# Designs tried in a protein design run: designed miniproteins, single chains, continued (2). Part 50

Each design is a single chain, and the fold is of that chain. pLDDT is the mean over its residues in the fold that is shown.

## One batch from the design tools (miniprotein)

Design m5712
Fold by ESMFold2-Fast:
Structure m5712 (fold): chain A 73 residues (1-73)
Amino acid sequence: MMPPPRELSDEEFRELLKNHRLVRTERSEVRTDDPPPDFRLRALDPNGNLHELRTRSHPDGVLTTELRVYRPD
């Protein structure tokens, strides 16, 4: 049974990123009158891939979401 993805600290993610290559980037933008706080999630999957999900709320009511996937290099 494959272990679940493990959430990474900023330091762990930064260190692992040195030996990883960006392979996928997805971006979306949505307008909202009640944007949530900015958040970031970083995780290591069982195959050694790094995942980063980032959301940013802008003063003009735009919410941007970015997903990045990095594979071992």
Scores: mean pLDDT 77

Design m5713
Fold by ESMFold2-Fast:
Structure m5713 (fold): chain A 63 residues (1-63)
Amino acid sequence: SPRRREYLRIVTELINKASEELSTDKTNELQKRLGDVLRESLENNESVEETRKRMEEVYKEVS
């Protein structure tokens, strides 16, 4: 779906940033948590904007 592709773009963006700024362990934790957000957002038909906000908050919590 177009929305799934947009969520995956956000995930890729944040994981690439994490790989440069965070440890491997934190990057792995982030990947798992972002996967959970992506799944929940797909199930709940969440907007791309709200999904980005949630994913960025997860990044902040892990960093």
Scores: mean pLDDT 87

Design m5714
Fold by ESMFold2-Fast:
Structure m5714 (fold): chain A 86 residues (1-86)
Amino acid sequence: MEMSEEEKIDRIIKYLMAAAKKKKDASELTDEEAEKAYKETSLEEKKEILEKFLKLLEESPDNSPSLLKLKEYLKKEIKKIEEELK
């Protein structure tokens, strides 16, 4: 019922990918739309979207713990996709 920090980050990633894929603001997306878009997005497209968001976060001067955790999660997901693409 309460989401863990890791589950919250995973949800954010799905919303960011869905927003990029559907060209909508993440706040306008439902959980179902985010999940569907995430599943329908190719591994190559997922990697490109995550790499773009990681780059934007790395260019940010904000070093808050939440953003640091998000950056680490993005790096982990990108590596998983790279292994899947081999």
Scores: mean pLDDT 71

Design m5715
Fold by ESMFold2-Fast:
Structure m5715 (fold): chain A 96 residues (1-96)
Amino acid sequence: SAAAEAARTAAENARLGEVMDELRQKRIENPDLKILFIDTSRMTPEEVEEAFEWAKEEIEKYGADEIHVFHTDNSPEAREVVEKAEKELKELKEKK
């Protein structure tokens, strides 16, 4: 139902808000930290790959001290892509 979909969206937005608040608080504690945040919620595997290509470019241009990925309601295939890509981005961060 539309009400159930609205409730799910509200719950997802609440979780995203909690993550964003935690990251904001972390930056207050360490203002020099470059934090890269990627929201891949409800993305297909192909969309996740595109988002991580963007993230790779951001790391190469600006660097990142921490990488945080938020994902909700992704398919198992999309979650596998997220896990693999997150590992690759963390390895890239260590090189450049």
Scores: mean pLDDT 76

Design m5716
Fold by ESMFold2-Fast:
Structure m5716 (fold): chain A 90 residues (1-90)
Amino acid sequence: SAEEEEFLREVSETYGLPLEEIREILRFAKESSLEEIIEEIRKLYKEGKLKKAEALAAMAAYVFEKNKDFKAIEEIEKELDKLRKEIFPE
């Protein structure tokens, strides 16, 4: 949809990733379970691919919002907060 294409462009610009990579991330988010998405976010964070991890989280939140699965969005946000604290501890 036009709305989806605009969102993909915004995510691409925000995280500095190619639009084609954002399209692949969206496909993964649409085809994967919440658990698989969280596992991939953790993997990307461990590999130092922070921008890609954040883009995946944003894309997954978009997919879950379309399905009104706000609990899934909360779980993704919780995992991101945990991962960010592990990289940037006080």
Scores: mean pLDDT 84

Design m5717
Fold by ESMFold2-Fast:
Formats: sequence, C-alpha cells, structure tokens
Structure m5717 (fold): chain A 71 residues (1-71)
Amino acid sequence: MKEEIKKKIKELHRQSIALRFRELALDVEIWIAERMGAPPEYIARLRAERDETRAQVEKLDKEISELEKKY
C-alpha cells in the first residue's frame, strides 16, 4: 500500500514538473509577444492559458501534499 502511494506521488510530481515547464514556456511567449507588439487579444489568451496551467499545478501540489500527510 505505502509503496503504491509513493509511486503515485512520484507520478504526480512528474505531472507537476511538466505543467511548470508549460507555465514557464507561456511566460516566455507572453514576454516575447508583449515586446513584439502582439494584439492585446492574443496576449490576453496566453495569460488565460498560463493562469489555467498555474491553477492545475496548484491543484496537483495540493493533492501531493494531502497524500504525503496521509501516508
């Protein structure tokens, strides 16, 4: 049981890392878009995608924390 939970925590950490890289890529894309004078609508869409990705990371981090507390 505890070993299966450890494996699940490891998989959730991998997912969190992947989403954090996506968030970083979106931050870089926003920075480039702002400097290149991209349309405000395009920048707003990128910011919304970044915020959604951040929310997914926070959800995963909370799930990891709860699993670590229980086991």
Scores: mean pLDDT 83

Design m5718
Fold by ESMFold2-Fast:
Structure m5718 (fold): chain A 68 residues (1-68)
Amino acid sequence: SARERLARLREELEKLKKENVDVGTIVKFIRYHRPELPPELRREYLQLVFEYLTPLMKKIAKEYIKKK
């Protein structure tokens, strides 16, 4: 089902997050594994994507601008 596809995507993204995989790899994974979802699940998909990409992008930005 569509919910099962979304749940599987979440599990894989959580694994990538725990393995500290780079943002580029996460973006490629999301593009490759974008499920076809009904409108009611598209918001959940977007929230999932933001949940995993936003912290990684913030981490990269912080590391880049962070000085002693």
Scores: mean pLDDT 69

Design m5719
Fold by ESMFold2-Fast:
Structure m5719 (fold): chain A 74 residues (1-74)
Amino acid sequence: SSSEIEKIKEYTEKKIKELEELREKSTDPAVQLYLDIAIGEIKRLTEEAIKNKVSFEEFKKKLDELMKKTKEVA
């Protein structure tokens, strides 16, 4: 539904902003590149979720797992 798409987009924007802030605070080019790649993967995951009509709850679980893995390496 359109309300699910809105929730997915809003949550994605919040998480991307979180990684962008982490990128700006980093002085390590390797960490910056890793975060850029992670942001790209989040954007891809979001587009696929919208295309496949995934629920916000299912999307949130996948994005939260990706965020956890990203922060463990960064």
Scores: mean pLDDT 86

Design m5720
Fold by ESMFold2-Fast:
Structure m5720 (fold): chain A 59 residues (1-59)
Amino acid sequence: SSLLQQLNDLGSRSVSLDNEMNRASSNGDSVTASNLSSERNSVMSESSRISDIINSLSP
């Protein structure tokens, strides 16, 4: 379903953001790391919302 695809895409985005945040932190770029952390939190919130919708749908 489109919801499962969105959840999968958000998971991939979360992994990419974690990698970018780790690189920014290692380079001492705290501003970029903070911005990426905020984006990751947004992605996680949306993933939870979509997951809740999927779980509300019965098989």
Scores: mean pLDDT 83

Design m5721
Fold by ESMFold2-Fast:
Structure m5721 (fold): chain A 71 residues (1-71)
Amino acid sequence: SAREEALSLLGKAVQAAKAGKPDEAIDYLVRAVELDPSLYRAALTVFNGLVAPLIDEETAERGRKRIEEAA
């Protein structure tokens, strides 16, 4: 289902962030929210907790906007 695929993408985003790959993590979060917009808050939680600490504020703002526009 689209929800199962979206949850899998959230898991991949967490793994990408832990691997120090913020760009890949953001792409996975955007794709997850596009498949299931109800995951928007979960995606922001992953982004703020695991992705934002790896990047500068300007890149973080662009990432948040991409996730918001995907919902």
Scores: mean pLDDT 89

Design m5722
Fold by ESMFold2-Fast:
Structure m5722 (fold): chain A 67 residues (1-67)
Amino acid sequence: MSEEQKRRAVRGLKELVDKHGLSLDTTLGELKAHPDAAVRAAAHDVERGLGVSSETTVRELMERYGV
């Protein structure tokens, strides 16, 4: 995955978090348990695509990728 694709994935995840009124301190593990299938799918794709742990927060991803 390119750096641009990684930034886009993190931005898409942030947009879903904002849409559902979730905290930026929500972990990928918590997002994978969310009732919305799109939120679960995005969290799984980010975890797999970036090689990050389920304990990683949306805020940490935003800081790491400059989103």
Scores: mean pLDDT 86

Design m5723
Fold by ESMFold2-Fast:
Structure m5723 (fold): chain A 62 residues (1-62)
Amino acid sequence: SEAQRLGREAGRLLRNAKTPEEAREGARLGEEAGKINGPSGEVAYGGFGRRDAEAVIAELTA
C-alpha cells in the first residue's frame, strides 16, 4: 500500500540520516503515511514511531 511504501522510506531515511534535513524528510514521510492509514493509530516509520523520529532529529541537531 502507499502508506506502507511511505513508512518504509521514512524508516530508511531516519535509520540512515546523517543530517537533520534527512531526518526531517523521514519524519515528514512518516506523517504522510500516518494520514493515509487513517485513525487506527500511529503508522510506524519502517520500524520507528513518531517519538523515535523526534529523537533522531534531536540527536542530529544537538
Scores: mean pLDDT 70

Design m5724
Fold by ESMFold2-Fast:
Structure m5724 (fold): chain A 95 residues (1-95)
Amino acid sequence: KEYEEKLKEAERHINEAREALKQGDYPAALAHVERAVEILKELSQIKDPRVLKLMREARELYREIAEKSTDPELQQRARELANELDEIIKKILGL
């Protein structure tokens, strides 16, 4: 019950991050991706393909924020968070 609600919450944040990116609101996009990743980390104790799919989507959103943002601090933060999430994904996959 709580698991499915948290999964939907993470998916909503990913969708909100995409909308913020389309509007050029990179700080809002970053905040939504960070919130989604926090939820997905909680859910990652179960090897659910849906969690892994959303983590990969969040990683790509971090990379896009780093590429498109003109704020150097936001670019750096987004790059670091993308790299951190990549390492988490590798650990989940047993790499």
Scores: mean pLDDT 88

Design m5725
Fold by ESMFold2-Fast:
Structure m5725 (fold): chain A 83 residues (1-83)
Amino acid sequence: SGEEAVKAARKALEDAERAYKLAKEAKKGSGKEAILKYVGYTLRAIGSATHAGLMGEKALKEGNEEGKKLAEEAIKAAGGLGL
């Protein structure tokens, strides 16, 4: 059990990592457009990392140990965003 939650956690973690990379690249830029992209990608990464953590926790509660690793990765991703 917990397979659907694991799948959701993995997808959300991938989305968070992708948005985080885009946020880091945008932060290297200058001007208003770079700031707006940095903010937008950062907020998207936060939302996806949060969802990944919640789905990892749900998977673990449903007996899937893989959920623990995914939740820990989500916390690490969120920490990398400076949350």
Scores: mean pLDDT 82

Design m5726
Fold by ESMFold2-Fast:
Structure m5726 (fold): chain A 65 residues (1-65)
Amino acid sequence: KETTVLTLSSVGASASVTITIGGRPVEVTFTKTSDTSVEVTFTMDGEVLSRETVSTSSNQVTITR
């Protein structure tokens, strides 16, 4: 499995990674919305597929594939 760590040091900071689902690239964007939450947006072909809010205890987001 691959592990990637992203650092979001302030509210409003964002970072993105591209993952492949079903042979198609999907852009996953992480935006820090508070000290304890990150919004995750999945985008394909410029369209937003889904948005989810996840809780975090630090300014780092860990992605495991």
Scores: mean pLDDT 74

Design m5727
Fold by ESMFold2-Fast:
Structure m5727 (fold): chain A 94 residues (1-94)
Amino acid sequence: MKPVPEEVARLANEIARAVLEAIPDATRATGAALLVIGGTLDLVSLEDAEAKRAAYEALREAVVEALREAGASEEEIERVEELLRRLGEAVLAA
């Protein structure tokens, strides 16, 4: 089992929590939170820097789209985008 760096795990958990808070529909909120967790595990598993960047960009776009479709506020979307940016920095710097 490949270990997830503590900082990456912390950021993924913060993003999942923010997503759960932003989406009032429990099914949609759970789906988006699982997307964050699964996407983060995929990012950590990739060794190629270009593939890692492409996967990060795809994850960011998918999470933001899920929030917009669920009717999250612009403030909540911006907060999640900021956390996703920090996740990208932590994952791409490794």
Scores: mean pLDDT 81

Design m5728
Fold by ESMFold2-Fast:
Structure m5728 (fold): chain A 74 residues (1-74)
Amino acid sequence: SMRSEQRSRMTMGITLSIVEGWDREAVVEIALDPSKRAQAEELSRRTVEALKETDPVESSRAVLEGVELGRRLE
């Protein structure tokens, strides 16, 4: 659903910010802005790749943070 997809994008954006040192504020803005869909899709793909190589504990933390952020922005 759209709601689940938006949460996933927020989670992935936050994870990318943590893993690759991108500015968290800019990454979250891209993930939340529907007009920036292409950028959001790229961030999502990169974050998924990063999660595959990231420690499970760190991945879990980033997922929980992203889900909470997504919930607040619904």
Scores: mean pLDDT 54

Design m5729
Fold by ESMFold2-Fast:
Structure m5729 (fold): chain A 64 residues (1-64)
Amino acid sequence: SDLEAELAKLRERAAKLTDEIKNLSEQIKISGTATPEQRKQIAALSAELADVNLEIVRLEREIG
């Protein structure tokens, strides 16, 4: 169904966002300092990940 295809795409997007956040966090740990730009980027990616996860939960509920 279209919902199952959409769910698969959202899960892929969530995985990519998670990897991006992990990579940025690792760079910050190595440098010992987070720039304001890096903090803003992590916040934006985290907010997007939260939205994607909410959509995943909604679609999972609809699919059963």
Scores: mean pLDDT 88

Design m5730
Fold by ESMFold2-Fast:
Structure m5730 (fold): chain A 88 residues (1-88)
Amino acid sequence: MAEELAEAAERAAEVVEGLTKKVAAVSSPELAKQIEEVGKKVVELLREAARAARAGDLERARALIEEADRLFLSEFVPLAEEAYKEAA
């Protein structure tokens, strides 16, 4: 369980990191900075969650994953939508 949760968090971090680079590459320089900043925060939360899971703190790991998910949906997704509108 703990290792599986850690692996899931690390995979999510890799996906967000890759998505951040792709969206930033097609964005304006100013929007790219905002996307990179939020993406970095989400990745850091997910990597911290993986470390917490491996340390046996599953409650902390889940809380960090929930915070990463909230930040991704509330800040990253709106910025990515704005990037798509600029690219159109």
Scores: mean pLDDT 84

Design m5731
Fold by ESMFold2-Fast:
Order: structure tokens, then C-alpha cells, then sequence
Structure m5731 (fold): chain A 89 residues (1-89)
């Protein structure tokens, strides 16, 4: 059932966004350096996603609060899921 898989994926997105936002707040410079190091090995779709994640990291470096980062990541991951769902249909 695709609908149940979507509901489970949305719950995982909320968990992943929370964990990622906390990781960004804990070490934004380290996460940025890791993404930049791996940049050349990423395919174009992965680079586009990484660029959007780097925008959230840059916001954290500028002093954005955890809740703002979490909401931005939830929106980003939801959009990514919606795009993959459209291509799978």
C-alpha cells in the first residue's frame, strides 16, 4: 500500500529532519566541510540536495534557531519525497 509507505516515509522525514537539524547545530562547520569534501563524488541530483542542505547549514552558522532549521529540513525532505513519488508513478 503506497499510502502506508508514504505515511511511514513522512514519519521518517520528521525524525531525519530533527536528527539532521540537531547535528547541524552541534557541528555546522564540520558538516559543511564533510559535504564540501564529498561534493566532487556526488551525482547531479545528490549535489542539488546537498546544496539545499548547505543553505540550512549556512543559516545555522548565521545563528538561526534549531526550530527554524528543523522546519526548513522537513520542507526540503518532503519536497524530495514528492519528486521521487511523482517519478515512481
Amino acid sequence: DLQKQIEEALKKIDELATETAEAIVNDPEGLRAEIERDWASLDPDSRALAERILEVVDAALAGAPLEELKERLKELLREELEEREKKAL
Scores: mean pLDDT 76

Design m5732
Fold by ESMFold2-Fast:
Structure m5732 (fold): chain A 80 residues (1-80)
Amino acid sequence: MTMAELLAEVLEETARELERRGAPEEVVERLREAARRLRAGASFVEVMGELFSSLSPEERRLVAEIGDRIAKEKRAELDA
């Protein structure tokens, strides 16, 4: 799995977790769009910069916390 594919999966799973928690649809859609762009070969720096710039400080913190947890889980699965 490429790093871009792994990050796209993390963003997609973060979006699903936020949706389950009742987060605004706009936030969920932004995460899914970021994942789609990464899978399409877009620049990591540009996609992540644009995503985080579009989020409030509270939304950014929540996304970072959930995303970090999911990334660790995904990495553990790949290392197993």
Scores: mean pLDDT 80

Design m5733
Fold by ESMFold2-Fast:
Structure m5733 (fold): chain A 67 residues (1-67)
Amino acid sequence: MEEVEKIRKEFVEKLEEASAKNDYDGMIEAVDEAIEKLKSLPENDYVKEAIEEFERIKAVLERRKAA
């Protein structure tokens, strides 16, 4: 779905900007925004997989911030 790809692209741009500053809070916020946008889309397997993927990314970022 093109909407999911647009959300991923916007996420990557925000992630790169926050990553350049070592801003883990900004990276986590970018993931949260992507998840919220995905949850607003019609429910289908593609959207569900994308949400699960971003939730895994968030968990990784939270672990790295805590380390």
Scores: mean pLDDT 81

Design m5734
Fold by ESMFold2-Fast:
Structure m5734 (fold): chain A 73 residues (1-73)
Amino acid sequence: DRLAAELASREATLEALYRIVAERVGLPVAAVRAATRDPAALTALLRRAGFSDEAIAAVQELLAELARLRAEL
């Protein structure tokens, strides 16, 4: 299923991103994943990890797209 494959690809991208952020800020990956529930906390972690405003916006768009894809499955 193309939709399931697209979801899996985007989830893999986010998991890679969570690992990078966790390493850069010195937190466990689980704490970074939990921050996705709070936009302010996620934005603060991404800034601490050295992400630009454009990159932070792209991550937020990716999270919104994942929520949409999951709702369609």
Scores: mean pLDDT 79

Design m5735
Fold by ESMFold2-Fast:
Structure m5735 (fold): chain A 80 residues (1-80)
Amino acid sequence: SLADELQQMSDELEAKGDTLLSNVLRRLSQLAREGRMTPASGELARESIESYRKGDYVSAATKLTASLLLDVAAEIDEEL
């Protein structure tokens, strides 16, 4: 599942010492498991995984950040 792939990448990046990106991936993995991820965020997360697997870490980090921001914005609009 998307949540499992995000969690695996979080664990891999933590092992490499990339704590910031690992924390972003862990948060996105939890949002995916809770069904709180927007469709646009889910697509960005999938594209980020593809970029990461191709070694394009800048593109991966940018897409992950955008994915998280979309989910945070959606939660604020729903709750407030």
Scores: mean pLDDT 80

Design m5736
Fold by ESMFold2-Fast:
Structure m5736 (fold): chain A 65 residues (1-65)
Amino acid sequence: SKKLEIEEELRRIKLKMVDGTPLEELVKEIRELLEKYNLPIDIGEIKTYEELEEVLEKIAELVRN
C-alpha cells in the first residue's frame, strides 16, 4: 500500500533525526519522498529540526486523511 510505504519512510526519517543525522540530509530525503509519491506539500522553508518534525506530521496527516 502506498500509504504504508509513506508511513514507513516517515518513521525511518524520524529515526535518523533521533540518531543525529544532519538537517540537510533529512530535508533531502523528505523532498525525495514528496517527489516519489507526488505529495502536494511545499517544504521550501525547513530551517530547523522543529520545522522538520512539523512537516513530517503534516505529511502523516495528509496520508491518513
Scores: mean pLDDT 82

Design m5737
Fold by ESMFold2-Fast:
Structure m5737 (fold): chain A 72 residues (1-72)
Amino acid sequence: MEKEKKIYDKLKSIPELTNEEASELFTLLGAYEFARRYVPERIPEVEKAIDEFIKKYPSVKDLIEEMRKELE
């Protein structure tokens, strides 16, 4: 819980992201962790959605990769 809150707070501090976009990204990262543990068949679709988000906001790519590792 606290770890997830810190990730969300960090996303909200990025000037290029609105609070709504940061919330959407946090939801995608949560879906990735859930799929990895319970529904591995859905990992490709979740990764595709995250990759499309990164294409829109390339400046956050490194942050997203670090957060993926932390959710593992």
Scores: mean pLDDT 71

Design m5738
Fold by ESMFold2-Fast:
Structure m5738 (fold): chain A 56 residues (1-56)
Amino acid sequence: SERFEEAVKKLKEIFKTSANITPDEEVIRKAVEEVFARDPNATLEQIAIAVAKALQ
């Protein structure tokens, strides 16, 4: 969906600019899918936390 692709793009930019890391796009996509499956109204902040957990 458009919202899914927008979230992935924004998260890539946030991690690059704010944390100076470039996570694997597949990790970001998987985290977005899991978060939206649990809460379709999840914020970018909630998804960013999920990505950070997946990177551990």
Scores: mean pLDDT 75

Design m5739
Fold by ESMFold2-Fast:
Structure m5739 (fold): chain A 69 residues (1-69)
Amino acid sequence: ARGALENIIRMAESEKLSVEDIVRVLRTAARATGDPAFRRALEIVEKGLKEGKTREQVIAELRRLVDSL
């Protein structure tokens, strides 16, 4: 999970993905793997989207999650 989440974070930064795009990517990963780490990542990003957080804020929260794995 850690490596895959790091790859998603890198892609989000390099491709300037919207918070909505990041939600879509993480939802797909969570469904495909069933891994609780992807479910937690998805929850963080979905909450950020609802709260109007920026991509930069959401990525910072995802980095904190990865550091805790």
Scores: mean pLDDT 82

Design m5740
Fold by ESMFold2-Fast:
Structure m5740 (fold): chain A 74 residues (1-74)
Amino acid sequence: SIHQSIVLFTALSEATDAYLYLSKVKKDKEGAKRVLEKLRETMDRIKKLDPNNISGLNELLEEFRRELERIVRE
């Protein structure tokens, strides 16, 4: 549906931003913290809009969240 298409587009956009940050700015902990906060907000919204994980994006977002948390904790 169009609703699911919007959810997919938003999640892909946020995942792309997180990926680009992780690939290019691996040592900026403050930036990683900001990206992590935005990613967590997006994940909460995706869980409400796609609770059955039809898009499959929840797994990808969880992976980026774990990697960002690792950087922040170091």
Scores: mean pLDDT 68

Design m5741
Fold by ESMFold2-Fast:
Structure m5741 (fold): chain A 77 residues (1-77)
Amino acid sequence: IDSVAVWLELALEYIKEGVSVDRAMVLGNAATLAALGVPEKVAKDLARKVAEALGIEVSDEEIEEAIARGKEVAAKL
């Protein structure tokens, strides 16, 4: 299982849905962490820190939706 391939697929899906590249990267990372079995709290905390480091604003709702997507991908793996 290629974690980079999972991340690219999730990030591209967000971009396809009209999400900005910066947001797609943050949300794709949160989804990938969740898909790889990282606890939800840790994935949320890391996503918030990445967003802060990039100077972009993402809502808790966006991060929670990304984590839910990642859990769906994990169920398929």
Scores: mean pLDDT 76

Design m5742
Fold by ESMFold2-Fast:
Structure m5742 (fold): chain A 55 residues (1-55)
Amino acid sequence: SQKQQLQQQIQQLIEKAVELGKQAEENKDNPDAYKKIQDEILQLVQEIAKLVQQL
């Protein structure tokens, strides 16, 4: 069903955000890399929010 497909997409995006969070922690001493990773996490959070609204 479309709902199951949306739930799977949301789960994949959450897992990606968690992995990026770990990479951000490893790059704390590199401000450029840290900022780039944080920006990617923010974009994923916005995508997740949009998909959740469709459930």
Scores: mean pLDDT 86

Design m5743
Fold by ESMFold2-Fast:
Structure m5743 (fold): chain A 84 residues (1-84)
Amino acid sequence: SKKKLKLAAASLTVAKLLAEELGDEKKKEEYEKELEDLRAVDPEAAEEGEKLAREAYAEAKKKTKDPEEIAELALEKVLEEIEK
């Protein structure tokens, strides 16, 4: 499903951004590899998911400075937008 791949790409992008904020380079690299695999399957859906996740993450950063709360808010926004 295109929606499932878009959600997977968005979720991995949020996880990667959280790992980056926490300084977890190993997790960041693991999530990037999974994103590369999704981009190979459906580059358009992956790009849409990644863009949505980055926009949601940026919006969440305006509401809180806690990295875990930022990730949670970003994922909630991603789920809401993909289900529309």
Scores: mean pLDDT 85

Design m5744
Fold by ESMFold2-Fast:
Structure m5744 (fold): chain A 88 residues (1-88)
Amino acid sequence: SAAFEERVEEAIRAFEEALERDPELREDWERVVAKEDNEELVRLYKALVGAALLGADDAFLRAVIRRLGALQGGEPAEEDIDRVLAEV
């Protein structure tokens, strides 16, 4: 939905701002994206971290994680979703 994409864009902006202020976060991010050549997955990873930085609700964080899974051709397991949420 348009509302979901708007929240994704806001989260990405928050993440990019955080990268400008924190060289260590930028280094960690570069290690994560070095293993991923899918631009849309990278975009949603930025949105997930940015949403967590903004204190977004669990429902939105889970929606982003499910979208990431869908782009990889499947629905992520609950264990995978919980692991990602614990890291963000």
Scores: mean pLDDT 75

Design m5745
Fold by ESMFold2-Fast:
Structure m5745 (fold): chain A 57 residues (1-57)
Amino acid sequence: SAEYEELGKKYGVSVKSVEGAKTLLDSGWSQRVVAQLLSRGTGLSLEKALALVRELA
């Protein structure tokens, strides 16, 4: 969606990374665990990954 494209651009991560994070959140994964996985997968800082995850939740 356009929202995932905007978040990807805002945080400097791929749309696929944003979609993957949202899928995990919708599946009941904790925001902290999703942020840790996103940080490791993208090189984004944990602080910024957590901010992105909070916008998706």
Scores: mean pLDDT 86

Design m5746
Fold by ESMFold2-Fast:
Formats: structure tokens, sequence, C-alpha cells
Structure m5746 (fold): chain A 82 residues (1-82)
């Protein structure tokens, strides 16, 4: 089964699993400057006003908390594609 994720300010993402969509979202967010990973690899910064920031409610979070934000984003915006 295919899944689609549409995040405001990003192109539509399509993958065969929610995990692959989460990976694509992180890569695209890094490329567009919507998120940044600190040099320690443990802290994530989100751009104010982005969809990720609105869902997280915080501009700075741990990698574990960021994973929870990604899951919430998938839960809210993920759509199955026939």
Amino acid sequence: MRYELRVPGLPPLVADSPLDLAVQLVVLGLEKGLLRIAPDGQTVYLRPGSALHRIAGAEKLSMEDFAAVLQRLLDELLRPVP
C-alpha cells in the first residue's frame, strides 16, 4: 500500500510505508532549512511557524521527542493512496 503526506510548505511525499515518509520528511526538512540537527546529534531545532513547529509546540527538542512529533504529524496528515 502507498501513503501520501502533504506538509504545508513542502512538496507532497509518497512512500510504501509511514517510516519511509518520515525519513523523506526529515531529509526534505533539512534541505529546506525547516529543521536543523545540532552537532551533538541529539537535539533538533524547528523553524518557527513551520508545520513541525506548530505540531511540536517547541523550537528545540530531543531526538526522541522529535520522533514523537513525526508520529503525530503522520497521524494527522497521512493519507493512504490506492
Scores: mean pLDDT 78

Design m5747
Fold by ESMFold2-Fast:
Structure m5747 (fold): chain A 68 residues (1-68)
Amino acid sequence: SMQAEIDAVMKEIEKVTKEIKKKQDEYDKAVKDNAPQSEIDKIKKEIDKLEKELSDLADRYNALVAKS
């Protein structure tokens, strides 16, 4: 059903959102601890990738809701 697909995407959005929050906390800690720029850049790239995944999930959610 359409509702089951919407529920599945919402669960994926929740998981990715939590992963982004965890990585943002890691980023903030690395900056505060004056970690090497290479380490900070690596965390930022991981956040950027997760934000892209979240954007794609949001697009999928919107498409499913529009069909409902």
Scores: mean pLDDT 88

Design m5748
Fold by ESMFold2-Fast:
Structure m5748 (fold): chain A 86 residues (1-86)
Amino acid sequence: MSKEELREEARRELERFPELLEELRASEDVAKQVGLLLRLVAAVLLAERSGDRELLKEALEALAEAAELIGLPKVAEKYRRKAEEL
């Protein structure tokens, strides 16, 4: 994939973040929660490979919020810190 294609893919995943966050809030299914979290991890990897720092920061903040919501506050803090260092 080109850097532009990676950026577009990451942006598409991040545009769905509000929907994914609501699904996480509504779901007590651990498998579904893990699946939603993995989609955000994929968005972070795509953003990182694209070289777009602002997009990477948005992806890391989204992942941190999702991690906090599912009860992983230390993981959320790690991702927020990484976003702040960009």
Scores: mean pLDDT 77

